# Ledger of designs, part 5: designed miniproteins, single chains, continued (6)

Each design is a single chain, and the fold is of that chain. pLDDT is the mean over its residues in the fold that is shown.

## One batch from the design tools (miniprotein)

Design m20152
Fold by ESMFold2-Fast:
Structure m20152 (fold): chain A 75 residues (1-75)
Amino acid sequence: MELRERLEKAIEELKKVSKDPELYQAAIDLARRFVEEGREEEALSVVNLAIKYMKDGDVEAAKRALELAREVLDE
């Protein structure tokens, strides 16, 4: 399956499991920035990591993971 299709499906899954609209939007914004940088595999990893933590109910771990991903982009 194409990487873009996998990313789109992951985004849909994140929307279904997300209980925090701000967290969902932050994950989407970060994934978009990774895609713009040509880093589509990292975009997919960020979305999948957010899905994992949201399914586990660990919103703080999800937020921390997104903060670390943002730091990587801002270097």
Scores: mean pLDDT 77

Design m20153
Fold by ESMFold2-Fast:
Structure m20153 (fold): chain A 71 residues (1-71)
Amino acid sequence: TEELARRAQELARETVRAYLAGDFEKAQEANEKALELLRELEATASPAEAEAARRAVLAQIAAEGARVAAA
């Protein structure tokens, strides 16, 4: 499950970066993959593990957004 959480976090970062670059198609693809991995994690992991993974994904999104807001 840790591998699924890690991949979801990577895809979340890619989604934000693509969106900020104006590549909305790439952002949509990455977001869809991230959501699919989070659903798989939720089906296989405990609710606490799934929630921790969601928080980690949201933290990555917030960090990328903050970097852009600072520019």
Scores: mean pLDDT 74

Design m20154
Fold by ESMFold2-Fast:
Structure m20154 (fold): chain A 56 residues (1-56)
Amino acid sequence: SSAREGIRRALELARRERDPRGAVSLAGNAQKEAEKLGDEELAREAREIVEEARSR
């Protein structure tokens, strides 16, 4: 769906984001959207990116 495509694009941008705050913001927003969609795999993937960025 277009919503899943948007989330995947946001996750790709978050992974490429060098600024940890920017990465957390992008992935955090993607996590919320994935949760609204009921997509547990995308939500988990987004959470992993948030955790990685927070560890920087």
Scores: mean pLDDT 83

Design m20155
Fold by ESMFold2-Fast:
Structure m20155 (fold): chain A 73 residues (1-73)
Amino acid sequence: VKEEIKELLIKEGVSEEEAEKYAEEFEKKKEEWAKILGEEVTELMIKVALGELDEEEKEKALEKFKEALEKAK
C-alpha cells in the first residue's frame, strides 16, 4: 500500500521526496484507523480512495464501513 500510494503521487506530479513523506504519514493513519475499524475495512476504504473499486464494490465497502463505525461506538 505504501509503495502504491507513493507511485500514484509521483504519477500525479508530486516529488519523490514529498510522495515518500505523504506515504509514511498515510501508513501511520492507516494503522490508527485499523485499530478503530479493523484491518479489512480500513483496506477497503483505501481502495475506494484510490479508485481501485467499481461502483458495486464501492457500495459494499461503504456498507462495511458503516457497520464497523456502529460497532466502534
Scores: mean pLDDT 71

Design m20156
Fold by ESMFold2-Fast:
Structure m20156 (fold): chain A 59 residues (1-59)
Amino acid sequence: MEEEVYKKALELGLKDPEAAEKFKQVARDSLPLATEEQRKLLEAFIKGADEGIKKAREA
């Protein structure tokens, strides 16, 4: 599940870095309120989105 979330977040970051940044911020804000399982998915999303955004902006 975390791998799938990461891959989708990476794709989002590559296609739409601005949207990915907004969703990344929402995910970060949600971390303190999340269960352990939700936290792992949110962290996977944040890492994927960050990687995608970085790749998009390096091009």
Scores: mean pLDDT 81

Design m20158
Fold by ESMFold2-Fast:
Order: structure tokens, then sequence, then C-alpha cells
Structure m20158 (fold): chain A 60 residues (1-60)
């Protein structure tokens, strides 16, 4: 699943939705530092992304 999301992100690096999904998956796997990086990127693209903000707050 993570690899598929990484492949999707490579095809569309400006997708806040893919970045948020990847951050969520990484957090579920316990890879919190990587999850934070992707969620921050998602918020740079879409500052109103409620899900990304919620997940980032929970991880920090």
Amino acid sequence: MIQTLEDALAENPNSAGILTALGERLAQEGRNDEAITYLQKALELDPNNERARELLAALR
C-alpha cells in the first residue's frame, strides 16, 4: 500500500490527497517522522486540509 501511494505521488507530486493518505499510512505503521514530513507537505499545498492538520497535531 505505501509503495503504491509512493508511486502515485511520483506521478503527481502536488497531490495533497495522496500526501495525506501516505502520511496516514506511515503513521499507522509507526513511521511517525516520515508521516510528519508528508503531512507537512500536504498542508503546504492545501492549508485547509483538516485531516492532515488533525493527523499532524496527533503526531507532534
Scores: mean pLDDT 75

Design m20159
Fold by ESMFold2-Fast:
Structure m20159 (fold): chain A 68 residues (1-68)
Amino acid sequence: KVEEAIEEFKRALIEYYQKVEGWSPEEAEKFAESVIKVIRKHAEDKGLSEEQLIEMLENVKKTAEALV
């Protein structure tokens, strides 16, 4: 489901920015929330299906996880 994919994506971003970039938990969380807002807006503007949004989030998550 979309909510689960968003939470996993958010977790991966927070971990990446803390582990690789040395950001504080607060900075990483704020940035991740900003990214989610942009992604949701983009999906709404483009009329992406729930499946397409999940696939996009999973691809970005895998990239972030590979860089940790």
Scores: mean pLDDT 77

Design m20160
Fold by ESMFold2-Fast:
Structure m20160 (fold): chain A 56 residues (1-56)
Amino acid sequence: AREGPAPPGFGPEDPSPLQIAEAVRAVKENDFEKAREVGGLSDEQIEKIREVIEAS
């Protein structure tokens, strides 16, 4: 059972450029499920990508 936010183990500081590119593509296609599946991105990461796309 998870009590809440655990301390960061290793934590990926910099996501892979391929992971971002694929997620951006999926978000542009309105496929957030695919973006989440790519590299196991969290909802926050997907929303961050959406903001970048909308800013562009």
Scores: mean pLDDT 65

Design m20161
Fold by ESMFold2-Fast:
Structure m20161 (fold): chain A 73 residues (1-73)
Amino acid sequence: MSLAEQLELNAETARAKAEEVRESNPEAAKLYEEAADLFRQAAEAARAGDLSTATRLAVEGIEKAIEAEKLLK
């Protein structure tokens, strides 16, 4: 699997989690939506060969997903 494909899968997973928690925890849902957008942007950067930008955006996406998970505890 390419880096771009893995990042696209991460974006889809974050979107699915946002939908699952939207009614019970809208703040966590918003953070998962932000993570999904960051992973999607990272995937586009990776496809363009901009690995530096892809890495930065992927890290930001992971940080948003971790923030969302903390709200679900």
Scores: mean pLDDT 86

Design m20162
Fold by ESMFold2-Fast:
Structure m20162 (fold): chain A 67 residues (1-67)
Amino acid sequence: SRKELIEKYRKAAEAAAERGGKLDPDLSREELEKAKETTIKLIEDSPDISNGSTGPRLLKLYEEHEK
């Protein structure tokens, strides 16, 4: 479900924060693109996600890793 995917990403981001505030540097380009695509679709498909802080916050974490 969307909620499970969001929670999984949130926990991964928290684990990365314990490693010095970065997502896994060995994360493959395919894994990163898939995760970003999934997050974007969650925001597009759900008014609750797009209007809540959760969706934009998760997307920002991935954007910070990408930069």
Scores: mean pLDDT 57

Design m20163
Fold by ESMFold2-Fast:
Structure m20163 (fold): chain A 98 residues (1-98)
Amino acid sequence: MNTIEATAEVKEGQATVTVKVTGPGTVSVGATVISDGKGTGSGSATVAAGGTATVTVAGAKAGDATVSVGASVDGVGVALAEVTVKDGKTVEVKTWST
């Protein structure tokens, strides 16, 4: 089973999402940033087992945002995370694994 740990930081109109993956295989991660109730953008990266990736998403206009992170192996979803950002910093993370 794969799990993910995600954090996000918002600075200068840009969200930097850091994703750490556990479990076997190479994992594809996607991040979507929602600021002021609107999607501002999305990004993706590939992470080796036990590795960390950084996904950068432009267009976050406030220090408050929600980041939705999905992880998949060979096109199959294996984990999800929701990261709440306030004052540019991660304050809450919820994770789900299959």
Scores: mean pLDDT 75

Design m20164
Fold by ESMFold2-Fast:
Structure m20164 (fold): chain A 72 residues (1-72)
Amino acid sequence: PLPSDAESRAIMYIMRGSVYFKFKDYEGAVEAYERAIEADPSLRPLALENIGRAYEAAGDLEKAAEYYAKAA
């Protein structure tokens, strides 16, 4: 069957979040990863781990720990 539009859209959001992360735009990265979860909930663990990483890089260790726990 053809790939799900939801899955393709979620993957694009994960990639866009990674671009924001490279630019140190951690707010943009988190928003993009949250959009990925909305598009395809099956990518939730991956997106949550990336959100945790973004908060860790931003220095918000409490939120980073919360999102890593949600990803596990």
Scores: mean pLDDT 83

Design m20165
Fold by ESMFold2-Fast:
Structure m20165 (fold): chain A 68 residues (1-68)
Amino acid sequence: MSEAEKTREIVEKALETLRELKEKDPEAAQVVGRIALAELRRLIEEHRDDPEVVEILEEAKREIEKIL
């Protein structure tokens, strides 16, 4: 699998977990989501030279912002 495919799979599972957490514990979901957003901003900056990975991470950031 490519790095982009691996990143997409991890992101998809993480987003499903966050959506499930929001339904069960909205307060915990806000805390976890904020931590995830901070980590995504760091990873996007770190991987600026990999446009495919950056696009996946930027989309993940948008999806987390929609969940919160």
Scores: mean pLDDT 82

Design m20166
Fold by ESMFold2-Fast:
Structure m20166 (fold): chain A 88 residues (1-88)
Amino acid sequence: AQSYAAGALGAVVARDYETALRNAKKAIELDPDNPLAWRALGDALFGLGRYEEAAEAYEKAARLFEKQGNLDLAEESRRSAEYAKELA
């Protein structure tokens, strides 16, 4: 990866995103059709610099929002996925 978390501040931020990642994965295990859980997974992965995986999570969230009729959040999630792909 071209960027990394370094130093005390970077380590604290990375730890917070790792906690968010664990929480999002647990939410997905409880309800794999919850688009908010997939969006949270994307946000955590994005914060960790894992942009390709973040894009996949956002695309999953977008499909689930669309299936549930939430077209605004589906579009927002697609844009997040595209932005993550540009950084990957």
Scores: mean pLDDT 80

Design m20167
Fold by ESMFold2-Fast:
Structure m20167 (fold): chain A 83 residues (1-83)
Amino acid sequence: SAKELLEEAIRLAEEALRLAMEALKRLTDRKDINRAIGLALRAIGLIFEAELLLKKGDASKKQAEELVREAKELIRDAEELLK
């Protein structure tokens, strides 16, 4: 449902924020940490757009699902860089 997708988007936004804060705490002279922060912030932006689309109703659900999918990929890439 649209509600379930919105709940997933909120969880992803919390995860992205956590990754950005973790990267900041581990601030070193590493380009991959700065890149991970950038990916996490971009994911938060996509989630915000998805939430706005979901509030417009079911007609926008597929577009919101694609934005959530892209946000998940960015979060995964950020996590991989922080290994």
Scores: mean pLDDT 78

Design m20168
Fold by ESMFold2-Fast:
Structure m20168 (fold): chain A 59 residues (1-59)
Amino acid sequence: MISDEELKRLAKYAAEKTGKSEEEVYKAIRDFVENKNFELARKYLTDEIIEEVKKLAEK
């Protein structure tokens, strides 16, 4: 179970790395965690960030 605090922290990190907006990245991470929407996640996130989200969700 991932906390909103962890999701926001990860979204900020990913946004800074990718140049995307923090809000867009945060929504993509939330959608990926809630709905397992891998295709939309790949639009805003790198494979590295997707794997980190999976790791946090599994724990």
Scores: mean pLDDT 72

Design m20169
Fold by ESMFold2-Fast:
Formats: sequence, C-alpha cells, structure tokens
Structure m20169 (fold): chain A 72 residues (1-72)
Amino acid sequence: MSKEELEKEVWLALLEMHVALLIRANKDDPEKVEELRKLGDEMIRKIEQASTVEEAEKLANEGFKKADEIAK
C-alpha cells in the first residue's frame, strides 16, 4: 500500500468512527440514526472514489461537519 493510499484509508476510518460514535450517542433518536447512516454511506463512497489524499481529507472534513449538524 502506498503512503497516499494509507493516508486516504486513515481519513476513511476516521469518518467511519466519527459517524459510528454519533449513531451510538443518538441511539434513542431513530430519525437521527437513519440520517447519520445515510450520510456515512454517501461520504464513505465519495472518499473511496477520491483520487488524492487532499480530496479524501476535504470530503472527510465535510462529512464530520454534516454529521455534527445532524447530531445536534
């Protein structure tokens, strides 16, 4: 695995973990859980398709922000 591929995988893992933690924190709100799952699936797919580490980082940060907005 290249260093760039590894860094992209780290951003993917960080987003997956962030979404999973927010789902756990909001387990009593099924609507928020569904929104977070849909966002996670969309952003994970986009990051997997990212051609650069910089694009993956940008997408991960966008995902973090959107997930936090759903969770509030």
Scores: mean pLDDT 84

Design m20170
Fold by ESMFold2-Fast:
Structure m20170 (fold): chain A 67 residues (1-67)
Amino acid sequence: SIVDASERSLPALLEAARKAIEEGNYLLARVLALAALTDADLLERAGRTELARRTRREAEEILEEVK
């Protein structure tokens, strides 16, 4: 399902966002973090509340760094 695919891809997505920050690509980091927030919303609606909360926290931390 889309939810399962999002769950499996999230670690790589968040890692890519952190790498983008390290490389100074703040636009890419923002785009990836926003995608992670969208995935977190899907996960929460599917009952994966713990994973959604953790993902949201990490994505928000990335967004805070690229302000």
Scores: mean pLDDT 83

Design m20171
Fold by ESMFold2-Fast:
Structure m20171 (fold): chain A 115 residues (1-115)
Amino acid sequence: MLVIKPSSEEQKKAAEKLEEMERRVLELVREGASVAEVARAAAEGAQEVVDLVPEEKREEVWSVLALGVQRIADALNEADAEGLSTEEKVARVRAVFEETKKEVAEILGMEAEEV
């Protein structure tokens, strides 16, 4: 499990919003929402995270989050094509979030630790 360790109040707000984005997306996947609906929710969450980061970092953070949204859509499309279970879809999406959170944390100067 990946834990982001914010060192400032601004970093804490961004980290909390990123966790909210992950939770919302995973809930939609568990409920059997369409890939398009999951991708839309992920894109909305990504924009909310970007709005909370320093202006000079917004373009870089958006690039990472936009790639993450695409990876989520690709993972779900592949899982649907393979006839995978909801549990396997959740696992694949969670793995994409773990990688995306690490990259965002690095850009924002936050520590990320696996526990």
Scores: mean pLDDT 83

Design m20172
Fold by ESMFold2-Fast:
Structure m20172 (fold): chain A 62 residues (1-62)
Amino acid sequence: SRAAAFRAAGEAYRAAASPERQALLQEIADKLNEIGDIIDKYLEAKKNGDKEKAEIAEEKLK
């Protein structure tokens, strides 16, 4: 299937990447995951009407 082919190509690309490039990609992924967590906390706080928690999460995004 196309999905299996794209997955295999992605895996091959990662395997062929230099150790330095793999480390950089991991660092970027870690930072994106951290931002995602902060956004999730902000949205949850806004949904619950918790102004204090929303303000704390918003400050961390700056």
Scores: mean pLDDT 71

Design m20173
Fold by ESMFold2-Fast:
Structure m20173 (fold): chain A 57 residues (1-57)
Amino acid sequence: LSERQRLEAEAAILALAVYIKYRGDPEAEKIIDEANRLIEEGRLEEAVALLREAYEK
């Protein structure tokens, strides 16, 4: 896998993990939306970092 493909997969897994952990929390939904925006902008490392921080809270 390329590093880009690995980061995309990691972001997808973390987004799902955050969604499951914080089900129904509007704050978690905002974080997932922001991460998706970063992914669309090609800022994959920042998206992964944001989602990882959210999951580890």
Scores: mean pLDDT 80

Design m20174
Fold by ESMFold2-Fast:
Structure m20174 (fold): chain A 71 residues (1-71)
Amino acid sequence: ASLEDRQAVALAASNAGLKALDTKTPEQARNEAIRAAHRKAAELGLSARAEVEVDTGDKPVIRVRVEVRPA
């Protein structure tokens, strides 16, 4: 897995989480981000471990840490 693969997985997770926050709870947004990470990794022939933190203070932020390996 390359840096580009890891970034693609992290970006997919962040985008899914932020979109979910428009209509869902922070917990649901976290779950959507994790699902998006796994889906994107699978598309790339990889497995992923994703840790997601949702901060709903003054500005909502999704923090994603991703590890990827060959499936």
Scores: mean pLDDT 80

Design m20175
Fold by ESMFold2-Fast:
Structure m20175 (fold): chain A 82 residues (1-82)
Amino acid sequence: SSEIKEIEKELIKVEVLIGLFKISITGSEIVIEGAKKLADPEKAQKLVEEEKKGIEEAKKQLEELEKKKKELEEKLKKLKEE
């Protein structure tokens, strides 16, 4: 089915984006841990706050992508069960 193939392709794209946002969050967490070791506590705090904001934005996008993934998985399941 062409519809099944299209959904599978879209699902792969969504999974790739989910992976990229997870990597981004992990990277920001590493930066936060590194920033805590800086000698300047004010500079460390500003860097931590910027990275935390980036994590928050990435998490919001990740939630939307995970919802889309579930919707695509449900559509795919129904099409394969028909």
Scores: mean pLDDT 86

Design m20176
Fold by ESMFold2-Fast:
Structure m20176 (fold): chain A 71 residues (1-71)
Amino acid sequence: RVEELREEALELARELARVAAELAADPDDEEARARAEELARRIEELIEELARVGGEETALEVAREVLAVIR
């Protein structure tokens, strides 16, 4: 379960990074902006679920990995 949530969060983070790159090339792309916001919310929900299932420390580790991907 924890590994499944981690993999989902990291996949969404990679998608967010791609959308963010598109948005950087075209900052006025409303569809890309909406997609980035939806991806960010879903990642936050997965991190919260990770905290419930695997504990706060596990959630923090995954959150750091997500930030490394989207930076």
Scores: mean pLDDT 81

Design m20177
Fold by ESMFold2-Fast:
Structure m20177 (fold): chain A 86 residues (1-86)
Amino acid sequence: RIELLREAARLAREAAERAAAGDKEGAVELALEAARLFAEAMGERVTEEEEAEAREALLATDPAELAAALRAVAESLERAVEALEA
């Protein structure tokens, strides 16, 4: 469980960095991978429909807004991992 959350946090951070660097497509794919691992850590599944909808929404998001949102997600996941490791 915690290993999946740690990997999700790592991918979310990388997604935020890619979004900030202007690689929106790379950021979106990493964000979806992070979401998939987070769902698995929580005992849930991401459906193909949910993933497709999320991909469309993220690709339609303003680049600066996407970078800020992904950074917030990365910080939140990193904080959750730290709390679970303590």
Scores: mean pLDDT 81

Design m20178
Fold by ESMFold2-Fast:
Structure m20178 (fold): chain A 64 residues (1-64)
Amino acid sequence: MDEAIELFKEIAKLLGVDEETINKMVEELRKLKDPEQFIEKLKEWAKKLGVPDSVIEKLIELAK
């Protein structure tokens, strides 16, 4: 879980997302206690930011 959040945070920074927005997204992800809900939310946020499918697959693997 934490490794997936760290990678997501790095990707968002590389895409030029504001730190405030990144922090809000990370807090929302950390509130999710269900692993399936966490993976779904992480996938939704990554797609919304335009993250490539190959990188999304890596994020999901780290979240498992």
Scores: mean pLDDT 78

Design m20179
Fold by ESMFold2-Fast:
Structure m20179 (fold): chain A 71 residues (1-71)
Amino acid sequence: DVVARTLRVIARTAEEQGRTDLAEKFRQLAEDAENGADPDEVIARAEKLFTEAGHPEAARQLAISLRDALA
């Protein structure tokens, strides 16, 4: 549940910044990961969410962090 745990932390941070829609999307991804979704697919979707939110550099850092957490 490392991926799910990381995504829930990100969702909470987004909520604290008033980005409720983004927080909900990351919570959904965390739930998918907890239900056995493919980690590579979950990481790719998380990266896409950050990129579409206007944070491509944060998206890259997130992907690296999640891949390291799975290693």
Scores: mean pLDDT 79

Design m20180
Fold by ESMFold2-Fast:
Structure m20180 (fold): chain A 91 residues (1-91)
Amino acid sequence: SRTREIVLALLLTIAGISDIMVGVRSGDESLLRRGLELIRRAIEIAERLKDKETARLIAERLEELLKEIGDKLPEEVRKELEELIERAREV
């Protein structure tokens, strides 16, 4: 079901953002890595479905995350989020 996959992609994005926010606050590298993995999976779903609207929503959520906490992120995590935003925008 396309709708079920879209819902999954959006839920993965929310979960990934939550993990990154908690990971930054707690200094938990494993949460930062898990958050990035969940977001990557969400974008892979949008890419496979060729769903520009879902990809746009993911990109907008990640852009807002960077606006809120980008300066607090480890450089590697910030760069990977920027790459994931670009990837989502290219769908």
Scores: mean pLDDT 91

Design m20181
Fold by ESMFold2-Fast:
Structure m20181 (fold): chain A 72 residues (1-72)
Amino acid sequence: EEEAKKHLEKAKEALKKGDYLSAAKHALQAGVALGNSEAVRYAALGIEYAQRGDLEKAKEYVEKAIKLLEEK
């Protein structure tokens, strides 16, 4: 879907800028739009870690979510 592609691109741009919370939120929306429950779970973890200030884990989970969304 066009909406999923838009959210995926926004997630990638936010990730490059170090905005892991925004990246995780966009990855979550892309995962929901594509029906990828595993990517949704990783994106949700990314949101949780970003809100806790654990930026290293937030980045790791966002990257895992984006990779799943790109591979399928």
Scores: mean pLDDT 84

Design m20182
Fold by ESMFold2-Fast:
Structure m20182 (fold): chain A 77 residues (1-77)
Amino acid sequence: MKERAEELREELRRLLEEAVAAVEAGDLERAEELLRRAEEVARELGELLKDDPEAQQELLELIAEYGRRIAEALARR
């Protein structure tokens, strides 16, 4: 399970970084697709980490950070 959680966390990070870049490039359709995929990965990771409150908190902080970055990128367009 640890390897799966790490893989999902890395995938989530990549999807969120790509989503920020897509928003900054004005490709909102791509950003929406990447965010949908990120939501699926975050849901799976959340279920995997449900009994680990510290890891859950780290996941929520990660999501909040990228959510803020995406909102800032949207505000700049």
Scores: mean pLDDT 81

Design m20183
Fold by ESMFold2-Fast:
Structure m20183 (fold): chain A 85 residues (1-85)
Amino acid sequence: AAVEAARYALSRLAEIRAEAAAALAAGVPEEVVNAEAEARAREVAAEVARMLGLADESPGAVAEALRAAFEADPEAFRAALEALR
């Protein structure tokens, strides 16, 4: 469950980064790009929180939950990260 949530988050965050890079290259103001990326990242955090059964959907709470899961099984998370390259 936590590994799937991490893979989902990494895939979505990679999409957000690519879209942000493209927008910056197209001359969109940094503040607009940052606001859009932030909003999209919160949507990803909310979905990850739902996948993990967390009441707190904040990015910080989601990051702590994923970190705790990583510390419990770092090899599974490493394999998931490698698969997303």
Scores: mean pLDDT 76

Design m20184
Fold by ESMFold2-Fast:
Structure m20184 (fold): chain A 100 residues (1-100)
Amino acid sequence: MKLSKEQKEEAVKSLTEKLIELYKEISDKEELKEKVYEILYRAIVTLKSYGESLEEIEEILKKAIEKFLKEIDASEEEKEELRKILEEALKKAIEDVEKE
């Protein structure tokens, strides 16, 4: 792996903080989907530039998503909807990066 354990933990923390800020600022679900995709896509491109595998990148991003969902103050119904949005955005972002 190209990143140290500490660098991976910092990446999870940084991404989690960005997702929390985005959630606080955006109330529209469609705008949230677009901005989440942009953040995840940029994170994948950045981590890939450090030489990380897409499998390791996916694990880092999944950890950030889980941490985000645990830290936000939201109903279980809202968290499940957000999980679907985040997981779909991640899948699409990984697919789009692989095609380039």
Scores: mean pLDDT 83

Design m20185
Fold by ESMFold2-Fast:
Structure m20185 (fold): chain A 68 residues (1-68)
Amino acid sequence: SDLEKLKELVEELLKIDPSAKKTLEELLEAFQKKDYEKARELLEKLLEKFKDNKEVIEILQKIQLLLS
């Protein structure tokens, strides 16, 4: 399921940078509630925060595809 894929991507990102935990938990909650506008806003904040971290950006881009 897309939710299971999202949870796996969140876990991978948290292994790289645990400081993202609160924002990623909010993203998961928004996705579960089908609040895709809020999920997209949270994703955009994460993309800006991690713009210089290529490994994190690649994970966030995979999350973006799940929201499309």
Scores: mean pLDDT 86

Design m20186
Fold by ESMFold2-Fast:
Order: C-alpha cells, then structure tokens, then sequence
Structure m20186 (fold): chain A 70 residues (1-70)
C-alpha cells in the first residue's frame, strides 16, 4: 500500500548527496534489509555486512513471515 517508490526516491537522493555507494546499499537490500534502514545505517558508518548480519539476527524475516502466515 504505502508509497515505496517515494521512499526509495528519497533514500536515493540522501545516498547521492551524502556520497554513499549505491551498489553497497543494493547489496544490503538484496539480502533482505529495508532500503531506508540500509541508507540510515550506512550514514552512521555501519558496514553492509554488519547491517545484513544484524538484520538477520534481529528479524530472521523468513522464519518470522512463515510463522505469521501459519
């Protein structure tokens, strides 16, 4: 429902103006990290690997989504 395109567009502008590497952000997103969270964390100096690892430990999205669907 919510404006995911708008959210991505804002995050893209922030990444570009802040000098963040878009390919690193894309890597985090492909691993299941929310785009806006990836951008915000990288702005704070977190590495892509750290962001991915923390997201996996905190959420385990596959397991959480499967349990909600069951």
Amino acid sequence: HHMEEERKKIADKIAETSGLPKEKIDEAVKAGVDYSIAVAAMLRGYSVEEIIRLQRMARDPAAADAELAA
Scores: mean pLDDT 67

Design m20187
Fold by ESMFold2-Fast:
Structure m20187 (fold): chain A 76 residues (1-76)
Amino acid sequence: SAEKKELAEKAHKELTEIVEKYLKELVKEGKLSEEEGKELLKKSSERLKALLEKLVEELSLEELKEKLKEMLEAAR
């Protein structure tokens, strides 16, 4: 239980950092305002947290590890 929660928290942080970097580049390119970027980051972080909490409840430790690896690779 604790190990799955720690893995999900680490994945949430890493995925949120990837999203933040992507949104900052869009702001730099003039495709988003800074306010739009911040709002999208907040919404993405909240959605990711909810998804990861659901995965912790539904998946075994081994299934969670594989799913988190896939999610991190897909977020590139």
Scores: mean pLDDT 86

Design m20188
Fold by ESMFold2-Fast:
Structure m20188 (fold): chain A 55 residues (1-55)
Amino acid sequence: DPAQQAANRARLLAQSGATSLTVVVPDTPEGRQAGEAARQAALDQGVSVTVVYEP
């Protein structure tokens, strides 16, 4: 599940001491879902997130 994988990666980065996270995903429905999952997981860890959608 790409969304779950993105969320897990965001949690690991936050746990490693990342203070901010930039997530680059394709501008597709699946990419947008993965980006939102990563954003939510990072927010749960108190990390600021920027999501970039690539055409």
Scores: mean pLDDT 79

Design m20189
Fold by ESMFold2-Fast:
Structure m20189 (fold): chain A 73 residues (1-73)
Amino acid sequence: MRDLSVEEAGRILAEAVRQLKSLTPEQRDKLAEEAEKAKNRIELTKVMHRVLELASDEDVDAIHAALERAAGP
C-alpha cells in the first residue's frame, strides 16, 4: 500500500469525520477543518485522538476503514 501524505491523510480524515453519525454537525465541521489544516502527522494524530474521545467505536472503525481504502490495495 502507498503511504499517505499528510495532506492526503488530512483530506480523507476530514471527509470521513463529516460522515460520523455520533458527532454533532458542529463537532464534525470543527474536526474536519482541523484535519484539513494539519501541517504534520502529530497534528493529524491530535485530531484522531479527539475523534476517539467523542465518536462511537463504530464511527472510529469507519474512519480506519476509509483511511485503509485510500492507502489502496
Scores: mean pLDDT 76

